# Designed miniproteins, single chains, continued (4): the designs that were tried, part 40

Each design is a single chain, and the fold is of that chain. pLDDT is the mean over its residues in the fold that is shown.

## One batch from the design tools (miniprotein)

Design m13362
Fold by ESMFold2-Fast:
Structure m13362 (fold): chain A 94 residues (1-94)
Amino acid sequence: SKEDFAELERLVGELEALASLVKNEEVRQKLLELAKELRERIKNKDYDGALEIIDEIIKVAEENKEIDPEVSAQIIDTARELRELVERLKRKEE
């Protein structure tokens, strides 16, 4: 739906904003590239691919918690919300 798509765009935007605050340049660039790939997977209705990218984002953010605990926790929370929304959309498109 338009409402679900607007919420997806909002959450991906929040993810990109949070990723831009990550102190480690390599981790920041990786998270931004993953967010870009996530946006493309969603646009193509590749929900399985989107879920794979979300899980990679969570993994990268969890590994970054020792260096940047606050922003990493916020990225994980946003990615989990994205996961729940993508899973709901996948069920509607089945």
Scores: mean pLDDT 87

Design m13363
Fold by ESMFold2-Fast:
Structure m13363 (fold): chain A 76 residues (1-76)
Amino acid sequence: MPLSPAEQEALATLRQDTDQVVALYRAGQLTDEQVRRTVELLRGLAEKFRKAGKDELADALEEAARRLEAALEARR
């Protein structure tokens, strides 16, 4: 089903927050452990939303997790 306006706003916020976390991690303000915990949290939330039938929200959370994992791999 199409996203509600509130869900669209939540996705925009998620994208902005993900960009900020990546920027803070690249600036050395976040540890690898903190970013890994955030990835696990995002994946857990994606699973919860997928079970609730909110596939677009789940996909966005999985994308955010992938972006954080890519940042971790780039900064080994």
Scores: mean pLDDT 81

Design m13364
Fold by ESMFold2-Fast:
Structure m13364 (fold): chain A 84 residues (1-84)
Amino acid sequence: SELVEKVQELAKKVFEKTGIDYNSLKSYEELARKMAEIAEMAEVVSPEEAEELQRKMIEALSKGDEEAAKEVYEVLEKVLEKLG
């Protein structure tokens, strides 16, 4: 899915801005957990929303869920904007 690929590219940009090596992340679960931590630290999501973001990232990346990917993309754009 093009949208899933865009989520992966946007996630890479967020990790690069936070000094995290994307290639060091060994699973979708680890990637989603780290992204949720960044989004919560950036105050883009609450702790409850961070847990939901983690679940939706796993669904988007592992299952190709386009609805989950769309919601994740919108959150990651806000995170990237907040990071500058």
Scores: mean pLDDT 84

Design m13365
Fold by ESMFold2-Fast:
Parts: sequence; structure tokens; C-alpha cells
Structure m13365 (fold): chain A 65 residues (1-65)
Amino acid sequence: GKAEAEALQKAGEKANTLEEAREAIAKALPSIKNPEAQKAAKEAIAAKTPAELSEGAGLALNAAY
């Protein structure tokens, strides 16, 4: 829902490192009820590069809307 999407967006905006971004997504994961958004968030956490993490986080945010 809207609260989930806003939480993910704010977490992404504040993350300056790959580790901070992964931690923010992991903390938001239990609040994400949309199955597609959960899948995208889990894939983002498993990402090996900042670019892959950013893409996964964006997909999760889009699915949560």
C-alpha cells in the first residue's frame, strides 16, 4: 500500500552505500504484503552490485504502489 511504498522510497533515498541499501530493504521486507514486491526486494538483497540492488529496489517500490 501507500505506507509501504513511502517507507521503501525514503529508505532508498537515505542509503548511501550498498550495505545500507540492503539493510533498509531487509527491514522493510516484513511490511511488504505484495508478493511481486517481496520477490523483487529479496532479489535486490541478493544483488552483487549497487546497480542490481538499485534496479531491484525500484522494481519492489513500483510493485508496492
Scores: mean pLDDT 67

Design m13366
Fold by ESMFold2-Fast:
Structure m13366 (fold): chain A 67 residues (1-67)
Amino acid sequence: SREELAEELQKKYNLSDKQRKRLAETSIVDVREIMQELGLSREEAYQLAKEILTEMREAGFYPGVTS
């Protein structure tokens, strides 16, 4: 399920509970939230978002990104 994938992505990428819930409910990655919660630069956050989007697409979901 999308919820199970969100839990796996949370563990793999050290996402917050807020980020996990957003992924589980919407399939949307928030780049600004990643920057703030993980202390990443904009470039690093976009690369991480790209990896998350790729894994979600490979699992059969239709993810998006916001900032």
Scores: mean pLDDT 85

Design m13367
Fold by ESMFold2-Fast:
Structure m13367 (fold): chain A 80 residues (1-80)
Amino acid sequence: KEEEYEKAKQEVIDALREYFRLMRELGEDIDDETIERAINTVKVYLDELKKEKGLDYAIEKAREMVENLRRQVERLRAAL
């Protein structure tokens, strides 16, 4: 389950990086510092959820975030 959590967390990070990459392609002025700050915020958020609500809940929330981000990525790709 720890491996499953780390995988889900990494999928959120990967989806966030793709989201910001596409935002830049569309002309948004987003710097690398902003991207890294957003990624770090997500890492902290999920690690705190794991501590407070447990591993299964954190995995569920990470997967939910991945689904939401993938939908946003699809919309951005359609706009390119």
Scores: mean pLDDT 84

Design m13368
Fold by ESMFold2-Fast:
Structure m13368 (fold): chain A 89 residues (1-89)
Amino acid sequence: MTAGELLLKRLEELIKRAKELLKKAEESDIPNKEEFIEKAKEILERLKAIKEKLLTSESLSPEEAQKLLEEIKELEKELKKLEEELKKY
């Protein structure tokens, strides 16, 4: 697998998780529902933007791939935090 293919697979899984989180949030009784949904949408949009970049870039340098991987890791951390918060409601 190329570096781009590995990142794409991870992004697709995170996009799926973000979409599921949004559906659950819409059905939840979370006190800050509007703010929560806004944060989840921001994560989804950022993930989609990275996916578009990967789809348009056929040759990523190792440095570029590492930088995108770090961005993906930060978004995954943010997504996990929201998922844990939602589980309480």
Scores: mean pLDDT 80

Design m13369
Fold by ESMFold2-Fast:
Structure m13369 (fold): chain A 74 residues (1-74)
Amino acid sequence: MSVEEIRDALLGKNISDVPSILESLGGKFEKTEIKDGKYIYTGTVPDGDGRLLRVRVTAGIWDGIVYEVELTPL
């Protein structure tokens, strides 16, 4: 799975669905943070080459909709 496919799977989703989406992608949910009017969920997900990526997902606190996904190679 490409970085773009992982991003598209998470963008526009409800933040409460993010742990389940990460698991469906073969990944793991790690933690939740709330700050500055945002939900921030972090986890890991494998890419198509089996390399682990750090995932950081941001959603608005009032709507819970994911508007940003950051993927960083581990």
Scores: mean pLDDT 81

Design m13370
Fold by ESMFold2-Fast:
Structure m13370 (fold): chain A 65 residues (1-65)
Amino acid sequence: SSALAAARAALEGHLAAVRAAPDRASRETQAKAAILLAQTQALPEDEWRRLRAELERLAGFPIRE
């Protein structure tokens, strides 16, 4: 769907923002935004698992409740 395609583009933007972030707080903010967007858009499980692993690596903390 166009909504899912837009969400994927936004997620790529958040990943780029995490990579470019000057400090940990900025990285955490962008990572959390990406996680929330991915959860609300119901990404395919394999895509979500890859995204989550990349975000955990870039943010420097595990993403779990």
Scores: mean pLDDT 72

Design m13371
Fold by ESMFold2-Fast:
Structure m13371 (fold): chain A 65 residues (1-65)
Amino acid sequence: SEREELIKFLQERFGLEVDGVEDDKARKAIAIFQAENGLEVDGVADDETLEAIRKEVEEEKKKAE
């Protein structure tokens, strides 16, 4: 699922286990990402958070080309 892939991207970025599971460690990584992007810091991967992660993935792909 796209959501799982976006969560895995954050887990890899923050050096966590890449399992796509939204556990306490993943929620903390989401909260840090939300703070970095000026979003509400609740640790929940809502639609606005997922859109911001997707933009980050696209920017990283452009740097890797």
Scores: mean pLDDT 79

Design m13372
Fold by ESMFold2-Fast:
Structure m13372 (fold): chain A 79 residues (1-79)
Amino acid sequence: MMEKREALQQALRDAAAGIEKPLSELAREELRELKAEMAANISELDPEAQALAEELLALDDNELIRRLAAGLQAARAAA
């Protein structure tokens, strides 16, 4: 059975591949935990990064995954 972290990683891979799939409950639970960790550490970021993190935290789970997948694809193209 898929674990929460594995489910989230699979959701990111699917989104990066252009596969439109609703998030599984396990992936959504892992994403909520990661969002909570980000919110707890947001004050450690510079002001520009804090603004971006706050924008990401305001997105719904499906939109956040799509934005993260797009960002990862762009980062790979730039690297």
Scores: mean pLDDT 74

Design m13373
Fold by ESMFold2-Fast:
Structure m13373 (fold): chain A 70 residues (1-70)
Amino acid sequence: MEALEEARKKAEEITKTLPEDEAEVIRKMVERSLESIKKRIEAGEMTDEQAKKATEALLESVRRLVETIK
């Protein structure tokens, strides 16, 4: 669960340079993705290692999206 919390904080850091309204939309999308990963971990469908890879892929997608908006 620490990996999910760290990913949330990193997403906030990445989006802080965007206007507040755009940052909020992206952060909400990230939160939905993190909740999906959390549910899969709780259901035993995803290992901690797979969860870390999923959060890393999510953050990379967020970085690319922010770069495109800038």
Scores: mean pLDDT 79

Design m13374
Fold by ESMFold2-Fast:
Structure m13374 (fold): chain A 78 residues (1-78)
Amino acid sequence: SKELQARDDAWDLMAETVIRLTEDDPEALESARLMLSPDPAVSSAGLLRLMEMSENPKVSKALEEGLEVYRKALKEAE
């Protein structure tokens, strides 16, 4: 459906944003890349791993900016 497509598109935009912002941190980048996995268990594990790394200010900022991109993409799809 259009609603499911909008969620998938928003998730991918969030994942791409997090990947871009974590490119200088190999461990965070590896976890961010998992978010683009077509397997929901793997993509969720990537996000959870990044949340565990949120004491790192770069990771915390990347997640905050990624979530903002996600919310904006969902809003624009309406």
Scores: mean pLDDT 83

Design m13375
Fold by ESMFold2-Fast:
Structure m13375 (fold): chain A 88 residues (1-88)
Amino acid sequence: LSEEEKKELEKLAEEIEKAVREAEELLRKAVELGKVSPLEEVSFRMLILALKVDADLAKEGKLSLEEAKASLESARELVEELKRIVEE
């Protein structure tokens, strides 16, 4: 990876981490409101864990830019889904 690509990956990793933190907060609220089942909570927690792994791999330069962008999109979609659950 070039230095430019590494900086792009670091930026994408930070954005994924930010979205993951928001998703964790929203999931906690959804659980507290009784809007998710225990099985749904486990499923959301596994998705969050996968995104955290992708952010770490991106920081280490072990993820492609395409993969990092896909992970960021998935993280943003997860945030929007959890917002709908909480705000319903």
Scores: mean pLDDT 86

Design m13376
Fold by ESMFold2-Fast:
Structure m13376 (fold): chain A 80 residues (1-80)
Amino acid sequence: SMKQEKIQKIIKEMLSEAQEIAEKNNDLELLKKIKKLYEEFVSNPEDEELALKVAEEIVKLYPDNEKIKKLYEELKKLLE
């Protein structure tokens, strides 16, 4: 569905932003956490509860990142 495609796009954009920041900072521990979140998401990309869980974990890693915060707000609006 169009809703599922939008959710998947948001999660992929959040993961991409998180990975880019971790790579720029050479944070291997954070890259490992992001990889686990990616693997969890791709295990069932149509699971809305799993998508929300993954997004919440990304926000916890980068609570002050404006792009991640905006994507998370967009995701919450889609899930209402």
Scores: mean pLDDT 87

Design m13377
Fold by ESMFold2-Fast:
Structure m13377 (fold): chain A 87 residues (1-87)
Amino acid sequence: TLDDVMNQNADRVVAMVGQANYDRIVQVVRDFWANSRRRPSPDTVAAIRAWIAGQMMVANPDFSVSALQRVPGVGRSDARMVQSLLS
């Protein structure tokens, strides 16, 4: 389930980005899941979570649609949806 994916390594992600940023990531991923016409795979959801957390940790974050499309399993429509939820 989505909850199973989000609970996997949650403590590690919180340690990386902090609780407030993790709560934001959870909200973005849940909204993405709820609004997707096609159910994304658990691996794709986990990859999106990891990508957002990674971008929050770099000195020059790239939240562009093009950067999101480089995540395995993320198509252009998925990338645009996630990007809009991050804005």
Scores: mean pLDDT 79

Design m13378
Fold by ESMFold2-Fast:
Structure m13378 (fold): chain A 79 residues (1-79)
Amino acid sequence: STKEEVKREAEEALRYIEEHREELLKNSDEATLRTMEFSEEVARLIVEDDYEGLVRLIAEVLGVPEEKAREALERFIAD
């Protein structure tokens, strides 16, 4: 199912970050490191089935109410 595929992609993303952490830290600027940290957090929340945590993280990053973050996440999952 799409939900299983999303979890698999999240697990693969976490594995990639862990395998390349030292290289990414040495060769990445501040903006790239922030993007990596955000991606890692999103992947962790997906693997843990923490939907409410993911909504809160998106709301904080985008500077929008949690309701708008929930709508964005539902739209993303539907596609």
Scores: mean pLDDT 75

Design m13379
Fold by ESMFold2-Fast:
Structure m13379 (fold): chain A 85 residues (1-85)
Amino acid sequence: MKEEKIEKARELARKAVQAAANGDSETAIKYMKEAYKIALETGDKELLKSVANAAKLMARIAEEKGYKETAEEFKKISDELNKAA
């Protein structure tokens, strides 16, 4: 059960990054928030770090596209996950 949650969060984070790269910001934010929630619920250090890295990458993508507020939001998610790890 815990392993299934970890796998789901990793899949959601991957889908979030892909959506961000494709310019689908709403889908990217939705998947990232779900991955973030699962990562915090599991407390798995490896997962927390993995999702934090995905959020950091999404922040860079948002900055490159000029979405400054979205980039700051993803940076905060990354920082919170790293602090929890």
Scores: mean pLDDT 82

Design m13380
Fold by ESMFold2-Fast:
Structure m13380 (fold): chain A 85 residues (1-85)
Amino acid sequence: MMSPIEQVNQIKNNFLTALDNGDTKSAKDYFDQLIDLYLEAKKNKDTETLKATLDKIDEVMDRADEKNPELALEMAGKYLSAVLS
């Protein structure tokens, strides 16, 4: 079994690989997985996973803004919706 923190790190790495390869569809899917982990951690009051997920969301959004600003804007909208839920 993979811990939630290990899952967050694996998804981040998969996102960065997809982004570097120009695979925008896979990058979006991996970002959606990070958002799902964030929402689950928030619901479960898992502060360690919540912090890890937020740190990785921030990192992948910064990398997306550098390489694909249109994708970064879409990701920012999804993240804002998740925070407000």
Scores: mean pLDDT 85

Design m13381
Fold by ESMFold2-Fast:
Structure m13381 (fold): chain A 117 residues (1-117)
Amino acid sequence: SDAAAQAQLAKYKADLIKNGKIDRLKVLEETARKLRAIGYAIDAMLELRKAGVPQEVADKTIEIVEYAYLGKTEEALALLDEIAAASTPEALEQLRRAFEILGNEELVERVDAILAA
């Protein structure tokens, strides 16, 4: 992330707290959390590409996290299972971080099961 953008975001959050705008802070934190999860999905895609996985398969890491973000856990699980055999531990660890940030325990447990196999 751009350090200047992160500094501006930190100032904005501080101003929301100072002015008692806690509900607005909650919306901002939820949005930032979802953006961080997408960032981990991109990291997972890049790990798969580094391992020689085709782009069309690697891009599914982003689609999985988008389904998770939208609360479509069944669709996310189905795509995760589809790419499991082509996945690397490095890519799966990035997806696990995304699912932890989103609070989706079922997807975290599924990644742990794939890593243990």
Scores: mean pLDDT 85

Design m13382
Fold by ESMFold2-Fast:
Structure m13382 (fold): chain A 75 residues (1-75)
Amino acid sequence: MEEEVLQKIEDATEAAIRYAEAHKDDPELRRKLAEELREQIEPVGEALASLGLSEETVERAKEIILRAAEEVERI
């Protein structure tokens, strides 16, 4: 279960990064996408913790989303 949740988060963030790469000439769209990803970090962490997932899994999920936001900002 935990590994499946992390994989889904990785798939979603990878899709977001690819979308940003397709729109690298649109800085407003990329900025909004990065902001949306950052805003999802704490809510996703709290949701996973409320489901009883380990602290390690919660932190890994938050790190995946943060890394994706940073990648989008650097495009």
Scores: mean pLDDT 83

Design m13383
Fold by ESMFold2-Fast:
Structure m13383 (fold): chain A 93 residues (1-93)
Amino acid sequence: ASPEEIAEEVKRRAKEALLEMGFSEEGAEAIADRAAETARRLLEEGASPDETAAAVKRDVYRYLTEVARADEEVARRVAAEVARIVREVVEAA
């Protein structure tokens, strides 16, 4: 699959997971879009599944703590779940 196709799958799965975790439509969309864009960029650069997942984890955590002002424990768990999804999607591609 292309980086763009993988990013689209990341966005779909991350949004579903975030909605199940109790995020609003807007919140889930914002986080899923960030995860998909970061994954697409790194995959275009030839990053491994682990490198891609780690980068998404860092970016989502930073967004949640610095922009969304979420609790650090919540941000850590959300970032870990999104990164897990990214790793699974990239490894399956």
Scores: mean pLDDT 87

Design m13384
Fold by ESMFold2-Fast:
Structure m13384 (fold): chain A 84 residues (1-84)
Amino acid sequence: MSAEEKEQYIEGLLKGDEEAIEVVARWMAKLLIALDLDPASEHAFNNVLRFVTGKEPSELSEEVLRRLRELVIEEVERARAAAE
């Protein structure tokens, strides 16, 4: 993925674009799985969000944060179930 493409998805995330939220959630889930972190941990979620997007949780709306958290948990659980 190009740096320009990544920047567009991060901008979409700030605007509440559902496609951007889904793409960022997949990036975050992949990193959480690679680091064997708990996706339900606020500390783990916030650190991965900062690393992936360069954004603080406070920069996102509560609605976007809730949706992103839900999708990240779903993606991690789905990937772990598939690795049984």
Scores: mean pLDDT 82

Design m13385
Fold by ESMFold2-Fast:
Structure m13385 (fold): chain A 65 residues (1-65)
Amino acid sequence: VELGKKLAELGKETGDENVAKSGEAAAKAMEQGDRAAARAASHEVIKYSKDEEAKKAAEEVLQAA
């Protein structure tokens, strides 16, 4: 939950709408206990983000999910 929320905040701070949307999706999935959806959203951040910090946060969500 906290890691997904951090991803959404990072996306908003960097101005990357795609990263922000994926972070919010990961946060909701983790809150609902949907690990598959959380992993899918985190993979999307890793694949499309150019921000190293956002990628690391997404990898942390992936490891926690």
Scores: mean pLDDT 70

Design m13386
Fold by ESMFold2-Fast:
Structure m13386 (fold): chain A 83 residues (1-83)
Amino acid sequence: GKGEEYAELAEEYAKQGDGKKGGIYAALAASEAIRRGGDPEVGKRALEAGVEAVKVSKTPEEAAAATGGAIAAIGALIDAGVK
């Protein structure tokens, strides 16, 4: 589904050293996880990819996008844990 596709994109961009795109797709994966009723695996993958995107970020703008993705993923995991 879309959440899984976005998580794969986040993982791949973080692997390529693109912290900004890694963060953006991690946030999109997290949003889809929430919308689908709390998919914890997509949320976990989004968090791991968002954290990796922060590590590979070379500018404050990239780090901000990556951190935003990780925070969104934490929100998705909290939503999944409440249900």
Scores: mean pLDDT 82

Design m13387
Fold by ESMFold2-Fast:
Structure m13387 (fold): chain A 62 residues (1-62)
Amino acid sequence: LSREEIIEKLMKKYKISRKQAEAIVRAAEQPSLSPEALRILAEFLKVSPETARRMIEEAKRL
C-alpha cells in the first residue's frame, strides 16, 4: 500500500482526522519509538498509550 492509502484506511477504520492518521504513519515509519514519544502521540490522538501502540502496529501491517 502507498503512504496515502495507509492514511485513508486509518482515517476510515478509526474515524480520525488526516493529521492524526499522518502522525500514526510517521510513528510507524520510525525503527523505534521512545515511551515519551508514544505518550505525546497518544495525547495528540486522544487515546491511551496502549491504544496508540496498537494503531502504530496496525499501520505497520498495512
Scores: mean pLDDT 82

Design m13388
Fold by ESMFold2-Fast:
Structure m13388 (fold): chain A 65 residues (1-65)
Amino acid sequence: SSTREEVIRLLSEVNTKLNDAVINKEKFSPEEAEELISKLDEVKKLFPELAGLMDGLKEEIKSLT
């Protein structure tokens, strides 16, 4: 099953983008933020138990937009 591996990859990508933005003091474009949020919403559909963690990451992305 690739689902778990896909979720780990999505979370790693989002976390890397968040860390890069914070370290470099850069903001996300609205389009980039929407794409990252969409990926987190996909994770929530596959693993509802992660909804709280995903919502936290969505708020961080919005704060950097």
Scores: mean pLDDT 83

Design m13389
Fold by ESMFold2-Fast:
Structure m13389 (fold): chain A 96 residues (1-96)
Amino acid sequence: MSIWEKMIEKIKQTGDEVLKAVENGDEEKAEKYLKEFQDLVSKAIIWAIFQGKRELAQKIAEAASKFVENVKAKDIDGARKYFEELLKLMEEAKKA
């Protein structure tokens, strides 16, 4: 499995854990997983930049920022929407 595919898998798992923690009112777990999510997304952005995919990197950063904002606002529906957008962007990059 490529490094990019492993990053997608980890981001998906960590993002799902953030959403579950927020839904359950577990603020401590939500903060821990959100930090891990942000660290993983930062690595994905750096990878995309080094692969010459600067536009993809910017789109990933934007979707991730909106996810984080909605998580902090405890807007689960908004967070899920941008999380799905982020994963779609990363999956499409796998094909190109």
Scores: mean pLDDT 83

Design m13390
Fold by ESMFold2-Fast:
Structure m13390 (fold): chain A 61 residues (1-61)
Amino acid sequence: MQSEEELIAGLVELARQLMEEEGLSEERVFALLRDYLINVEGYSEEEAERIIARVRERLAA
């Protein structure tokens, strides 16, 4: 599924996996997600920041 909501849900799960199983810091995880969104998915920096903000919100809740 290619919706932005599905992408955000997948990124939240990936972020939890990276922090809990791989022991990465939140700062490192968000840097990796930003790189992925811009360089792999082709989002603009502004769009990637908006998506990351939503991922952060869901992780903090």
Scores: mean pLDDT 80

Design m13391
Fold by ESMFold2-Fast:
Structure m13391 (fold): chain A 61 residues (1-61)
Amino acid sequence: SATEAAALAAIEAAVRRMFETGDVRAASAEILRLAEERGLSEEQTLRLYHEALDRVEAERA
């Protein structure tokens, strides 16, 4: 959905910053805030986080 696509893009940006800074706590807080603001379930958030992680890791290979 458009909402999930926007959420994925935002989570992906947070994950990318995590790799740049090494600040896992800041990234976790940002992702949880994005999930709350966008009305994502815990399962949706975890799925989108893993998808974002895979995408960012692929970009860094």
Scores: mean pLDDT 83

Design m13392
Fold by ESMFold2-Fast:
Structure m13392 (fold): chain A 96 residues (1-96)
Amino acid sequence: NAEKERLRAEIDTLIDELSKIKDVNKQKEALRTILLNSPNVSKEVRDVIKEALKAKTLEEIKNKLREMRSLIPGLSYEELQQLLDALKKALEKAKE
């Protein structure tokens, strides 16, 4: 499905942008925003985000973001759309 492939590519780009934030508190604020705006995304993805919120370092968060990326191919179209919208909101807020 070409539409799913586009959503996956956009999500991958935004996760990469998120991983470039060099402040643990700002990273966690972004992750909280994603979690709050993605209630219908798979439990597995949401659990990885919750684990990232417990991390103490940027490297630990980066490892959880890599784990989340590995789960993206398994998501439905609706889950991909919700996750993309949540990532966009999180990155916009992180620029404030």
Scores: mean pLDDT 87

Design m13393
Fold by ESMFold2-Fast:
Structure m13393 (fold): chain A 91 residues (1-91)
Amino acid sequence: SEVEKALEERKKLEEETKEEFEELKKYLGLSDEELEADSLLKHMVFSIAYIKKLLEEGKEEGFKALEEIREYAKNNPDDELIQKLLEFLEK
């Protein structure tokens, strides 16, 4: 099924991104319980961790995603979470 294939691909990406996900989780001070309770937050943390992995591998998709995050952060200076996510990506 298409759903089964999408879940298998997601699981593979999560396994490949595990180190960056755990680093970001620690950087944000988030627990497994907090991430389990908030699916949108968990998805965001995974997406940012995956972008970090792409940047470390020198992939163009990572640099494009970073530029989009920079523009959003510039337009939303009071969004503490996005400022912290940008700081994580640039280290």
Scores: mean pLDDT 82

Design m13394
Fold by ESMFold2-Fast:
Structure m13394 (fold): chain A 51 residues (1-51)
Amino acid sequence: MRLSEEERRYIAEVFGKPPSVLADARTTAEAAEKLGVEQSDVSAVLEEFRE
């Protein structure tokens, strides 16, 4: 499912846009838990931000 603009903003605040911190399994899992979404959804948004 597509994340909301608020959830995408939170990911940008944690990792940067483009991401300035390493998106390891731990940090993506912590962001997913905070947002109540799957880790794969967070990873997909980070991939978009790297472009």
Scores: mean pLDDT 72

Design m13395
Fold by ESMFold2-Fast:
Structure m13395 (fold): chain A 88 residues (1-88)
Amino acid sequence: MKALEKGRQAIKRAEELADEAIARLKAANPEVTDAALEQIRNGVFTSLASIGKGAAAIRETARAVGVDETGDEIAAQAEALAREIHEE
């Protein structure tokens, strides 16, 4: 039961981070496309299985829509979350 609870908490934290990331990207560039937002969300969840691939996808998508600084911050938060999950 404890392992299932940890997995559930990890998914919840990833969803909260993805929702916050989408809100921040929309604030930084109101013209950001739904496709780019979906790629950012997917990057956060990908980081749970592959930290480097998830973070790279977030940074690449953010650069493509002109919000590099916001993308780097989101990627760093996704990497930090994934490391915490992998340590626990």
Scores: mean pLDDT 80

Design m13396
Fold by ESMFold2-Fast:
Structure m13396 (fold): chain A 82 residues (1-82)
Amino acid sequence: SLSLVELIRKELSDLSEEEQKEIMLKMVKVFDKMINEGRDYILESDIREELADLSEETQERVIKVIRKVAEELGIKVLPAAP
């Protein structure tokens, strides 16, 4: 399995190393928020909120990366609250 860092490097290789690091830290915050709120799922809106300073295209790409990581961890990524 690819680590979060390796997955970001692979899927977002067109972005600068600094942008990749920033996105990685934002993704960690999204997972941390899920844990702190006692959820077993991530909302796409949580990701978009954390990445609001980035383009919509980049946000969609990061959602794709998070879905891959979440799938390996047994965590759901939902477009809206259940």
Scores: mean pLDDT 79

Design m13397
Fold by ESMFold2-Fast:
Parts: structure tokens; sequence; C-alpha cells
Structure m13397 (fold): chain A 106 residues (1-106)
């Protein structure tokens, strides 16, 4: 079930292990590119990515989260998802890390 996979990914994004977080981000990007996520599932993913950006201290994880948010923005036609992603990208633009800021400004 895609719902069960999304729930597992959301849990892995909360892992204290950056490697587990990066693997979860790669898996969610595959699902986004395949167009297999419902609007409700995309909301859950965006919420998890926003939390990840606020809690992670790993720049590689933060950059991957920003890139994932941008892919959601490019592929979603839902105005509320777009607005939520734009808010998340605005937070990322305020990052003290130059690589995270640069990823958010593209």
Amino acid sequence: SIDEEVDRIVKELKSPDPEAQLKALERIRELIRAGKLTTEQLYKVVDALIELLKTSKDPEVQVAAVETLREILERSDDPSIKAKVEEALTLAKQSPDPEVQAAAER
C-alpha cells in the first residue's frame, strides 16, 4: 500500500540517522516522480519535510529536503500544496547554511 509506504517514509524522516533520512528522501522523490501520491499523502510529506528542515542540523539532509519540496512544487497543481511548499522554501532561504539557501533560491 502506498499509504503504508508514505507512513514508513515519514517515520524514517524523523530518524536521528542522516543516512536513513537521505534514503527516505530518495524513496519519496521516486514516488513523486511516478505520480503515485494523492493530495492527502502530499500534505503529509510536505509537513514532514517542513519538520525536517526545522529540526535537522545536517546540511546534506536539508538540501535534499529542499530539492524534494521543489519537485513537489513543479509537479503539483493543487494551490494549497503550492502555497505550503512556497512557505517552506521561504524558511529555507533564511537558512544560515549557504548550500541550503542556494538550493531554496533556485
Scores: mean pLDDT 84

